# Designed miniproteins, single chains, continued (4), part 24

Each design is a single chain, and the fold is of that chain. pLDDT is the mean over its residues in the fold that is shown.

## One batch from the design tools (miniprotein)

Design m12797
Fold by ESMFold2-Fast:
Structure m12797 (fold): chain A 100 residues (1-100)
Amino acid sequence: SETLALLEADGEGVLAAARAYLAAFPASAKKLLADLEKADTEFAKRMKAAVEAGFAAYMELLREQFAPLGPDFAVAGDLLVAVARDPDISVARLREIAER
């Protein structure tokens, strides 16, 4: 998979990027929620509810919405959720998740 190839090429860089993304998420979520409150669409309402429920719910909605992007998007999402749940997670563990 593309995600596994990236982990094998620069696993520590991928892990650092994932941690940076997650560290920025609360501020990004606050801005996203403010933008979503101005939208009157069913998708915007679902996205707002998912963001308010937390990162895992937000990723589940993204998997549903972007299912056409295929398994690589799902794997990348699983890696981000794993890093969010275990800040001390190893590159070896991320590779195991990507190999499934």
Scores: mean pLDDT 70

Design m12798
Fold by ESMFold2-Fast:
Structure m12798 (fold): chain A 94 residues (1-94)
Amino acid sequence: SPLAEIEEIIAELEELKKTLSPEQAAIMDEIIKTLKEIKELVEKMSEEEKKRVLKAVKDIFDSLKQSIEEGGGKKSLRGILAMFKQLLKEVKEM
């Protein structure tokens, strides 16, 4: 289920947040909040739209994981937050 996969990503982000500095954790809270808003909007979409949004979420999540592996800090997390906020804007316009 696309919704279940988004929930799994949210859970992974909440675990990753525990490993971060307080300043990075605050940015991660905003990422998690944004993704939860995306999930609520996606619940009302067609299965085709759900799959499209899930692919975009996974692409951004992969970028986030790569950023962490490369020792990315607060600036990199803000970039990821901007990507999720842009996706939320696009989802609201669907």
Scores: mean pLDDT 87

Design m12799
Fold by ESMFold2-Fast:
Structure m12799 (fold): chain A 62 residues (1-62)
Amino acid sequence: TVIGSLKDGVSITLPSGTTLKSGDIIEITKVNDDTAIVTNLSTGDTSVINFSHAKIIEKLLS
């Protein structure tokens, strides 16, 4: 599990339609080798995504 703030100037729309915005506190939890859960702790939104996509989002956290 990784927790961080989304970097300034970054906005991400997930396949679920959930939007992650600059300054939001994001939690990424690995479920298995292919799947992760991304939770926007600032909004309460959650989405299940591919783990490779989650690793890209993790690099955008402060």
Scores: mean pLDDT 81

Design m12800
Fold by ESMFold2-Fast:
Structure m12800 (fold): chain A 86 residues (1-86)
Amino acid sequence: AEEEERLRRWKALAESELPSLESALATEPDPEMQEILRRLIEAIRRLLEAIERGDREAAERALEELARAWGEYLKYVVDRALKRRE
């Protein structure tokens, strides 16, 4: 029950972020960032699909993938910000 509630909350958060990420991808000129954004969006969609299917194991794997993709995105954003003078 609590696990279902947790997944439902993650679904809501993922769905709320998806339009912003899709907008960022549409306007992003950097091919490397485009690839990172595509992977992040795909990870979110996989999580949503697994939750809708009721597949807990797939949802857990998708959440791990999302965490990894989000980490790569944040690392790239931070690296770009630090190098923005160049």
Scores: mean pLDDT 78

Design m12801
Fold by ESMFold2-Fast:
Structure m12801 (fold): chain A 99 residues (1-99)
Amino acid sequence: EPLALTPKEKEALDFLLRMLAEAAAHLRAAGGEPEFSEEELEEAVETFVAALRALGFPERVIEAIREALEEAIARGEMTREEILALAMRVYEIYEEEKA
């Protein structure tokens, strides 16, 4: 079902999808194995969350995304499949909060 996104909302969503696609492409170049240490993933999560706040995302959406990312890190490894699942989950959370 098509949603009428504002230009700012579209920019924010496109930014999220681009960031996740770049992470997935980086893992693909490494042969499908995660290249990131736990410390690098933690730093990436904090940077990503700060970017979402700067883009004006509601705090509850930001917290839901942060939890999903921290759960992935806690599992130890982020595969291409996990990054794709995170992209879809972030999109679903964003759509639910808009409703």
Scores: mean pLDDT 59

Design m12802
Fold by ESMFold2-Fast:
Structure m12802 (fold): chain A 96 residues (1-96)
Amino acid sequence: EEGLKRHEELRRALKEGASGGVLERAQTIFATALAMRAIGDLLDIHLAEEKGDEEQLERYRKSLEATLDEAKKFPYAQKLVEKAIEEFEKNWKKYL
């Protein structure tokens, strides 16, 4: 709920308070926040798999799914999130 409230606050700024370059910056910030959330969930998924923690694994998989569902509502965010996930999965072991 708190995560959704923060995303809704940013969406409000995009629709009601932002234009031109301010709108572009707000879209980039929003997309980057979703990408960072997805990367965080992926890292936690890999760590849970290494530990054999099935409960945490299921929790983080659900979190990742919710983040991806949010990103797909915004085409600019979806592409950035997809690219971030691709780059992270190639190199995730170095973040341990």
Scores: mean pLDDT 75

Design m12803
Fold by ESMFold2-Fast:
Structure m12803 (fold): chain A 95 residues (1-95)
Amino acid sequence: MTAADWEEARAALPAAKEEVRSTLPWPAEEVEFRVRLMEASLYLVERDPELGQLTTPEALLERLDELLAANPDDEELRRAVAVVREGIRRVLEQA
């Protein structure tokens, strides 16, 4: 991912969150999880742009573990990683 890609994603985030909340015929918990996943994914890519270059769930999980190990007292990072890990888990269960 280039710097331009995630800047564009950041600018689009408020509208995308509102569209998800208003459009999807899913349970409210699922809609809110998707909103949280969008926010957490953008936060992580802005913090470590290398995450945007990784194409496999295994490589993503390894990089997330490295970020947590380097920043053990960062509660915001830990929360964002937890949301993205849950998103990856759901994708792997559907594959």
Scores: mean pLDDT 73

Design m12804
Fold by ESMFold2-Fast:
Structure m12804 (fold): chain A 57 residues (1-57)
Amino acid sequence: SEENKKKLKEIGEKLRALVRGTPEQQAEAQRLLDELVKKMKEAAKKNIETGKEVSVV
């Protein structure tokens, strides 16, 4: 999906900043990556919760 491509590009840019940035930029990039991972986990949990209501198995 288009959304996944955008997220991968953002992650790539954050990783680049971790390598070439100042210590402050590296800390900020790491923090943003941690926040992104947390949000992705929450989104996955919400999708499971939502799917439970309409799931046909």
Scores: mean pLDDT 69

Design m12805
Fold by ESMFold2-Fast:
Structure m12805 (fold): chain A 65 residues (1-65)
Amino acid sequence: STSVLLSGKHELQKAREILEKADLPEEEKKKLLEMIDEGLNSTDPEEMARLGREFAKKLRELGLL
């Protein structure tokens, strides 16, 4: 649904902003940003939502959320 897609996109955009500002090793940061960009280019609303949730969890574990 559109609501699921918007939620996933919003979470991925938040993750991207936090990650860009985060003090992380360049290699790790680049890898995570590439994964977010792949998710944002996805046309599957479920995939976007799943990736958004996974990145939110990852950022929380890293103490960035």
Scores: mean pLDDT 72

Design m12806
Fold by ESMFold2-Fast:
Structure m12806 (fold): chain A 72 residues (1-72)
Amino acid sequence: SLDEAKRYAHEAIERAERLGLPREVAEEYLRRLDAAKTVQEVIDLLREAKAEVPPEVAREFERAIEKVESLL
């Protein structure tokens, strides 16, 4: 469901912040996540975030993508 997809993405953004993602960047991702209307939009946001962050943070977004894709 969209709610489950958003939950997995939210958890990944929070973990990314703990790994050093700047708070302002995390807050922008959370704002965009709140605006997402489809599971595909959540996946697209996570893929964009993964591409924009260091490898250690990117792994958290990759895990979230796998969890969200399992909902399809």
Scores: mean pLDDT 85

Design m12807
Fold by ESMFold2-Fast:
Structure m12807 (fold): chain A 86 residues (1-86)
Amino acid sequence: GGARALEAAREGVRDAETGLELAKENKNPKNREELAKYIAGKLLAIGGAYLGAQALALGLAYGNAEAVALGLEAIKLAEEAGVKFK
């Protein structure tokens, strides 16, 4: 079991990597914020995984400190959507 969860996690990682590259190319901080939130929303929709949201934040931190803040904001949005992050 768990094949779908593994596949979703793999797709989430690829989406996060693509999003990180797009965020690095985007010079507008507001557009980067929107992009990061969108990607985090996709990761949460695929797996609802707290680790996915944290992986996004850490992946974005690799490219930009501002992206870390956006990743943390995505975690707050997920909590508001009813996802448990404890």
Scores: mean pLDDT 52

Design m12808
Fold by ESMFold2-Fast:
Structure m12808 (fold): chain A 95 residues (1-95)
Amino acid sequence: EEEAEEAVRLLKRAGDIVIAALKDPNATQRELDEAIAVFEIASAVIINYLKPKDPEAAEKIREKTGEASRAAQARNVDALRKAIDELIETVKEAL
């Protein structure tokens, strides 16, 4: 409905793109790196929005984003999916 909901929608889409890149055996490292970068940017928008209102939630979202990025770089699809699901849930609870 507002900027926060749009940021959540973009974060979900970015996460799905990272998962798709990892599941595609023909995906290049560049495509994966670009997908991770978009995901981190979407998360940063939410973190910056929450930081002045709920710094504890902002820090938790930063930690979960880091877990997802590390799982993606390790090419661990199961860990990435879990980290994205936990991140989205944490964001929804904070908003």
Scores: mean pLDDT 82

Design m12809
Fold by ESMFold2-Fast:
Structure m12809 (fold): chain A 63 residues (1-63)
Amino acid sequence: SVPPLPPEEQARRAEQEALQLQIIRDANEQLAKSDNTLDNQAQISQQAADQYRAQQAKRQAQL
């Protein structure tokens, strides 16, 4: 088995995973409450992608 990551790396990965799951959860909630048109799906997916990129940029800036 692979040895565990250093504690700080484990914490960063756990935080990243939690935030990614939150973005996905929010996008799924928005999809569930909208109609199932391709335009609405594209808009929601684009917003989720923008949020994901913003989170990645924020994390990189804090390194």
Scores: mean pLDDT 73

Design m12810
Fold by ESMFold2-Fast:
Structure m12810 (fold): chain A 73 residues (1-73)
Amino acid sequence: DEEYEKKQKEIEEKAKKIVEELLKKGMPEDKAMTYAQLKLLKTKEGKELVKKSRKASDEEIEEYIKDLEEYLK
């Protein structure tokens, strides 16, 4: 699916930019990656990608967001 591949690439590029900025700030790589995932999952495009790739429900996506937020405390 060409549209799916385009969305995936856009999300990956956005994630890389967020991680690079956080790494420059001195954030550990694992936390920087988690923060990037959280930011992207809060976008419509990121939610749609995860739902499609994981066959996840809306409830599962919301639970995943909550887990990421707890990890970043």
Scores: mean pLDDT 76

Design m12811
Fold by ESMFold2-Fast:
Structure m12811 (fold): chain A 60 residues (1-60)
Amino acid sequence: MVEEIEREKERVVEEATARTLAIARNIRDPQARSAALQAVIQEENARLAELDEQLARARA
């Protein structure tokens, strides 16, 4: 369980990084790029918070 959650956290970070790079490459409008980056960051933070809670429960 713990190893699975840690692996999922790594995957979430990797996916967010890939999306950020794709946004930087493909969206040239600064406002649209900023909005897309904010969405990725918000989703990443929410998912990581969920996984951190699961990790704390698995270790309890």
Scores: mean pLDDT 81

Design m12812
Fold by ESMFold2-Fast:
Structure m12812 (fold): chain A 80 residues (1-80)
Amino acid sequence: SALEIGEEMVELLEELYKAYEEKDWETAKENIKKIAELLIELGKLLGKEEMDEIAESILEDLKENAPELVPLFEEELKKA
């Protein structure tokens, strides 16, 4: 369900920031890819408008907390 996907995305973001803080770049990058994949699936369920709004929220959060991961997130979203 969309709710379950949203909950998993929040959990992955928390794991991402922990990995980023610990300089575990491999885990941080893996979690970015998983978040992007879940967002694409969420977009199929809720539509482009909701997907774009959530993507913008995630991008803003990443720019503040893990800016080096922003290009990777944007690249993964292009695979939609």
Scores: mean pLDDT 82

Design m12813
Fold by ESMFold2-Fast:
Structure m12813 (fold): chain A 77 residues (1-77)
Amino acid sequence: AAPVVHVETGGRPHLPDAISEAVGELLERLREALAAGTLRDGDEFRAEAEADGRRYLVTARVDLERGEVVLSVEELE
């Protein structure tokens, strides 16, 4: 079963497509780590994306005890 995903985006409803691509990349890496048995509670995966002259950091944090992944999107500068 897939973990529950929570997304925190600073309340922006119009996220760039590049952010969605970065999220997909992080979830794929999480799936691979889970399948390999290397995933640990508190593990973080990060990807940076740029769109429309803005930079974004996408972070996926794993909570294995709750079966959850928290995705955070932060605008940089």
Scores: mean pLDDT 70

Design m12814
Fold by ESMFold2-Fast:
Structure m12814 (fold): chain A 67 residues (1-67)
Amino acid sequence: GASEEAKRAAERGVESARRAAEEAYGPDVGQRTEELARKEAEKALEAGGDAEAASNAVVRGVILAGG
C-alpha cells in the first residue's frame, strides 16, 4: 500500500489544486480539477508511488482539467 507521506502529498496537492482552480475559474472548474487530480493521484498510489509520484500525478490531473 501507499505510504502515509504519499497519501498526505496526494491530499494536500488535490486540495490546493481545487482551491486555486475554484478561486480563478469558479466552483465547477474547481470540482472538475479536484476529480481529475484525485483520479491521477489514486492511480499513482495504487501503483505504489511515493510522495513525489503522487504530487506529479496531481499536476498531471490539473493539466488534464485545464487542457
Scores: mean pLDDT 83

Design m12815
Fold by ESMFold2-Fast:
Structure m12815 (fold): chain A 68 residues (1-68)
Amino acid sequence: MRTSLLTQVVTETHDLLKGESIENIGKANVELQKKLDELMKDPSLTNAQIAEELRKTAKEVIEKIKAE
């Protein structure tokens, strides 16, 4: 593929959080990194499946930050 789906998901998440505090961005990065590490342990998952799960996690994290 021309662009890494994983890199795209991370970039999209950071763009949505670019106006947030460093603390909130840090929280989002920690949650996404934990989820990515979890998904990367399963070699049967495709990059597309990992990207989909990361997008779901990113949505939850952003909603939590916005609800504060």
Scores: mean pLDDT 71

Design m12816
Fold by ESMFold2-Fast:
Structure m12816 (fold): chain A 72 residues (1-72)
Amino acid sequence: MSNQEIYELAKKLYEEHKEELQEMLNEMLERIEAGEDGLKVIEEFLEKIMEKFKVSREVATAILVLMLSSEA
């Protein structure tokens, strides 16, 4: 899959599932703020996206980057 295809798929999934992905992101951020291991929490978040949407780690990471950029 090309970088463009990864980005387009990530953008489509983010737009189609924005509310659900935002809830997942908020849960991740709350766990980090509560003092859980941030790297572990981020890894679990990526695995959850990969399992739920049946996408690669690269697509899951692109979704996370898009979400963080949108909330900045």
Scores: mean pLDDT 80

Design m12817
Fold by ESMFold2-Fast:
Structure m12817 (fold): chain A 60 residues (1-60)
Amino acid sequence: SLTDALNEVHARLASVMDKLTREQAMATTNEILKIQDSSSDPQEFLEQGLKVIDEAVAAA
């Protein structure tokens, strides 16, 4: 479900917050919110959200 995908993406973001700078955390959160606002497909949201988080961690 979309709720399950949303919970999984937010749980993953929370688990890596200590690896991100304040600016990266803010930018990553804002990008996830944009994807959440534009996507009605739980699978698409999950894939895009996790990708954004992984890219933020790789850049840190």
Scores: mean pLDDT 80

Design m12818
Fold by ESMFold2-Fast:
Structure m12818 (fold): chain A 87 residues (1-87)
Amino acid sequence: MEEEIKKKLEELVKNGNFEDILEYLNKVFPNPKAEEIGKKLYELSLGNKKLFAENLYEVLKAYKEGETDLSKFKSGVAREVAEEFLF
């Protein structure tokens, strides 16, 4: 499951756009605020699709898994966005 998600994200980073990444991750890890989270991360990624995909994956996965411990976030950007939208 995790390996399949990582492989698909690598493909979308190479061949897709930011909207493709957002749509895919919102299907795998549904979040009612996915569009707002995506907009914030798009601004913070400065055109870097890999950074966008990694941060969005971490935020949406944490929400789906019910993670409330902000110290478990690997990315400071993902932690900041999760704090704003999820907690």
Scores: mean pLDDT 81

Design m12819
Fold by ESMFold2-Fast:
Structure m12819 (fold): chain A 87 residues (1-87)
Amino acid sequence: SMLLEAMRRGRATAARLYELAEQSKDEKTRHLLRMAGDAAGTGATDPVSAEEAIRFARKAAELDPSLREQLEQAAEELREIRRMVEE
């Protein structure tokens, strides 16, 4: 099922965002990464959650530019997940 695969990938993206949050030394960046992770976990079934995850990831990258590449990859993964479930 495309939906089940999208949900699995959404949870994997959330796990990665939580890992980045735990590694962050900046409280504001950590908070944004946790918010992105929370939203990414439901991104496959809720387009608003996917957009919120991308928005929080973008804000985190602005606070910590060293995360930009990883967060751009996470945002593109969320867009791909949405493409998989939207017809």
Scores: mean pLDDT 88

Design m12820
Fold by ESMFold2-Fast:
Structure m12820 (fold): chain A 104 residues (1-104)
Amino acid sequence: SMAAALAEAEARIRELLKELVEKGVISEEEAEKIYGLIVHELRRAQVTPEELALAVATLEAVLNAEKRAEEAGLPEEKKEEIEKKIKEAIEELVKAYEELLEKE
């Protein structure tokens, strides 16, 4: 069901963003902007359930990268590299959201 898939994706994305804020990877303001971007795209594009699943899986992979690095016994410096890449991706998403708002 598309409605169920959308509700599940929105809930999971919110949960993933909350975990990133709790870990100090992103700010609450950045999380709100990213969530806004995703919600706008989902509502406008009438995305398929497969596209929703891919978006959720991508965010989940990003969050789990830190846990995997820790479980693999990777040094702290490697975790910092992952966090830096996540922050760079987040800055691009925030910029995309701001551009969408300007287009109204």
Scores: mean pLDDT 62

Design m12821
Fold by ESMFold2-Fast:
Structure m12821 (fold): chain A 71 residues (1-71)
Amino acid sequence: SEKRESLEKQLAKLKEESASVKDPTLKTQVEQALAEAQTALDNGDLDLAYDKLIEADILLGVNDIKIATSK
């Protein structure tokens, strides 16, 4: 369960970071990726959970770039 605990901690961190997303499209995409990661964890699919957490992290990175370039 060490892998699972690590992924659950990452999910919690990314959920916290997602609260800062102002763009509704990016917010929806991040929330969807995080929800899919939670579902994968609940199903014991740790590989899928990891992939979805990486997807959410990338989307949060896109949000940071968008904020920096916004008017």
Scores: mean pLDDT 78

Design m12822
Fold by ESMFold2-Fast:
Structure m12822 (fold): chain A 100 residues (1-100)
Amino acid sequence: SSEEEKIKELKEQFELLKEEALEFAKTLSPEAQKKLKELIELTEEVLKAAKTPEEFLKALEIYNEGVSVIIEAYYNDEPVDEEKLKKLKEELEKLKEKLK
């Protein structure tokens, strides 16, 4: 179906974004890598539960915002916005619960 094809495309996009983010984080710090891996693992759990392109896109939107929070902080040698990162992780957990 067209929805299954869109989900497949979004999964491929996520894998590329994940690889790029992990490679970039390797150039920053072990702490950046750890935070990013935690965000990736949580996002992957949500994506496994997602049934529609819209649900997949919501998870990717939160993921991309979380990646930006982590990467920008370490790239600019600034403190991570831990409150914002916590809220984004809570949004992913809520989405995961709603989808199951």
Scores: mean pLDDT 84

Design m12823
Fold by ESMFold2-Fast:
Structure m12823 (fold): chain A 80 residues (1-80)
Amino acid sequence: SPEEKIEKLYEELLKSKNKEEMEKLLEEITRLMVELYPEKREEIQLIARKALVELNKIDENDFEKRKEIIEKMYKEVLAV
């Protein structure tokens, strides 16, 4: 199921310690969400871009802040 794939990618994103990997996982989550809800494409892309900007501001080793940003993004995307 696309929803199960999104959940799996979200779990991988939470565990990621590599900026490039995080960006690729976030891009794939965004792509799959847009496939499920194409009418909400712009809102989903905006939420994902905001999360990416916030992730780029924190230290790569600050897993607590990274997790918080990712969890907030995922919650916002699901609420769209």
Scores: mean pLDDT 79

Design m12824
Fold by ESMFold2-Fast:
Structure m12824 (fold): chain A 70 residues (1-70)
Amino acid sequence: TTVTATIELPEPLTPEQGQRVADEVKAADPNAEVKVEGNTLTITATGSREEVVKQALLAASIALRILDEA
């Protein structure tokens, strides 16, 4: 089943940071798709709820790390 998870970040990402998040998420899990819109991450995943949660946590972790590096 294809599901969508939405994550709200504490700060909005720049376009460059958003692209980096998308690139790193795809490198870590090629079956995960992430769209970045300001402070919102939209993750599209196919699989179980557990797999979606794993992909969402990965995306959030990458985004927060990139925000902290700025």
Scores: mean pLDDT 76

Design m12825
Fold by ESMFold2-Fast:
Parts: sequence; C-alpha cells; structure tokens
Structure m12825 (fold): chain A 68 residues (1-68)
Amino acid sequence: DREKARAFAERFLRAMKEVYENNLSEEEVEEMMEELEKEREKISDEALKAVGAELAPAHAAWIAAVQA
C-alpha cells in the first residue's frame, strides 16, 4: 500500500515538474491530471497522506506553478 502510494507520489511529482518545465498545453495537462486522479482513487488516502506529508512542500509548489 505505502509502496504503491510512494511510487504514485514520485510519478505525480515527475509529471508536475514536466508540465511546469516543458510548458505542456492546457489539453495535455488536463489529460495527464485526469489519468493521475483516476490512479489516485485506487490508492488509500491514509497512505497518500503519509507520503504526501514527506513531499508536501514540493507537491504544493508544483501544483501552484501549474495553476498560475
């Protein structure tokens, strides 16, 4: 469970960094986010929260950058 959550979090951060640095189109960003959200639903909230606490500053920064 936590292993899958950590792998997902790493993949999510990599995807967000790629979006921010490579200036993906809005359509590409939306498609990527939709796929990630569907995958996230299969991972427990507790496991994601624990991993997220470790990665929270990076996650918040990348999400904010994408929203800007």
Scores: mean pLDDT 65

Design m12826
Fold by ESMFold2-Fast:
Structure m12826 (fold): chain A 60 residues (1-60)
Amino acid sequence: SAQEQAAFIVGLARRIYEENDQTYNAGQLIAEVQRVLDAAGEPVDAATVAAAVQQVLAAA
């Protein structure tokens, strides 16, 4: 579902952010999340990735 997909992308963004010592800005984190999803063959809407990244950074 869209809600399950959004939750998954938020979890992925949080892990990537934490693994890089919370040093990414929003644009860098969006780009890295998109690269990981592309490598996995999982096309995700750019708005969903951006929303997940904003949620992670707002909670940091």
Scores: mean pLDDT 82

Design m12827
Fold by ESMFold2-Fast:
Structure m12827 (fold): chain A 103 residues (1-103)
Amino acid sequence: DEKAIEEAKKALREIYAKYLADLKANNPNFNEKHLERLEKALEAALEDIEKGLFGGHLLLPSGVILGLGLSPDKARLDLFSDFLREYAKENGKKLELYEFLLK
């Protein structure tokens, strides 16, 4: 389902954009290497949507991560999955997740 795939990609990009803006606002030492890691995680998730959605069926944006044919690279998947879960919970520990992504 092409429309469902495009909506899921849009939702992930919006979540990413909000989190990136929040990270930059709260972390004055945010740099290009941090951005590269986050962008690689986002691109991996977007590729999983394009290639892993065998049935083209996606639920709500909050369910996208559960409906993704997740990356065969489990480490990259786990990092992005934790990133999205942390953001969705409106948790004050966003910095802890950021440190985890940089590790």
Scores: mean pLDDT 51

Design m12828
Fold by ESMFold2-Fast:
Structure m12828 (fold): chain A 86 residues (1-86)
Amino acid sequence: SLEKIKELTVEGLDRVREVAARVSEAAGERIAELRAKAAASETPSGIIAQVSEALKLARSLGDPAVIAEATRLGTEVTKELLKSSL
């Protein structure tokens, strides 16, 4: 459901923000912006776009903890999307 995808994304982005902020304050602020956009999104594609941007940022930072949390978020959102397609 859209509600569940949004919930997982907001919670996941909060976790990514915490670990990203420890590496770079600017990265933490960027993830906070993605979280706000995800919370305001009314479409699955809008929410997924924020998850995709978080994964790109995590990869650019190269920090294993940020990559792990962003990957976890991507996995949780993908599983929920697959349930909606079945």
Scores: mean pLDDT 85

Design m12829
Fold by ESMFold2-Fast:
Structure m12829 (fold): chain A 73 residues (1-73)
Amino acid sequence: PNVTLAEAIYGRLVFGSFNGGKPDYTLSPKELAELLNQSQSNVSKALNELVKDGLLKKTPKGYTLASPLPARV
């Protein structure tokens, strides 16, 4: 199964928020491009779709989860 670039970006922000980040853990398009070995143009397109879908929000420092992950038990 092929993971889409949008799914890879979302997974990275979820991982960062949970395993060492804070609820407002942010990554810039440049940082995501380097982490995912993708062009900044492709990353920016995927980020815009994730923001449109309500999964991410744009901040002056980069992109972060639109809402904190719910605590599961």
Scores: mean pLDDT 72

Design m12830
Fold by ESMFold2-Fast:
Structure m12830 (fold): chain A 90 residues (1-90)
Amino acid sequence: MKEEILKELERVAERLKALFPEHQDEIDSLLAEIKKAIENDDYDRALEAVDRLGQLVAELARTAPPEHQDELFEVARELARIRDKLRELK
């Protein structure tokens, strides 16, 4: 489960960085925070960091061109699935 969540997080981060290369540092910072929390079995902190990443996705969706909307929707759905899996590990 833990390895699966980490791989899904990396995939989501790669997609976001491809769509928004200007936000690479922020995305990498949030990903590192989530990974560190999971490594420490601190699933409450991991959930908080995932929620912050979700907030970033929502903010980016407000100004994103139509061609990015479908991918952002999929990213949001993947983050929701990751959040649910993290809650089950708590």
Scores: mean pLDDT 82

Design m12831
Fold by ESMFold2-Fast:
Order: C-alpha cells, then sequence, then structure tokens
Structure m12831 (fold): chain A 65 residues (1-65)
C-alpha cells in the first residue's frame, strides 16, 4: 500500500542518516539533520519517525562509548 511504502521509505532514510552519522562519529550532525527531516516529513508520520530516530541515535551513542 501507499502508506506502507511511505513508512518504509521514511524509516530507511532515518536508518541511513543514523548509520552515516555513526560511521563518521558525527552524531550531533546526524541529530540536527534528523530534526530537520522530521519537521519536513508528513505530519501523520512525524511522531513515528522521531521515535525511530531517537532510538537509533541512543543505540549509536551507546555503541560509540
Amino acid sequence: SKEELEREILIALVDMIVALGTASGDLEGARKLLERFVERAPEEYQDEIRRHAEEGLKLAEEKLK
């Protein structure tokens, strides 16, 4: 469905931003980019995307300790 595809695309983009931020060691940059991404995402998905991004960043921060 369209809604399922939109969710998959948005989650994949979040995962890619977190992965690149983790690989570069620039989690602050990744966080700022994700904040802008969420603000520009469709309102219906903003909370879901934000939660996914927050969890991904938290796991990345723990991994980089």
Scores: mean pLDDT 84

Design m12832
Fold by ESMFold2-Fast:
Structure m12832 (fold): chain A 82 residues (1-82)
Amino acid sequence: HMISPIELVKRLIDLVKENADQFTVEQLKKAMRLIINVLKQFGTPEQRELAERAEKEIDQATSKEELLAIMDRVYAELDRLE
């Protein structure tokens, strides 16, 4: 059975959050962009709109704290879209 784009993104967010201490801010941004790109490529229109908003927030973030807050918000929005 194929994992959904929402389920995959949620799992990837959890993995990145668990290992956030191992990443620099730049590395976290790259990881988050890759995760968000899954929604942009394979998501529904609502999920793609969420991904576009998240991408802009990621680009503007300057700290790990801001990036983790963006991840938490994306996770919560994905739960709402299920």
Scores: mean pLDDT 81

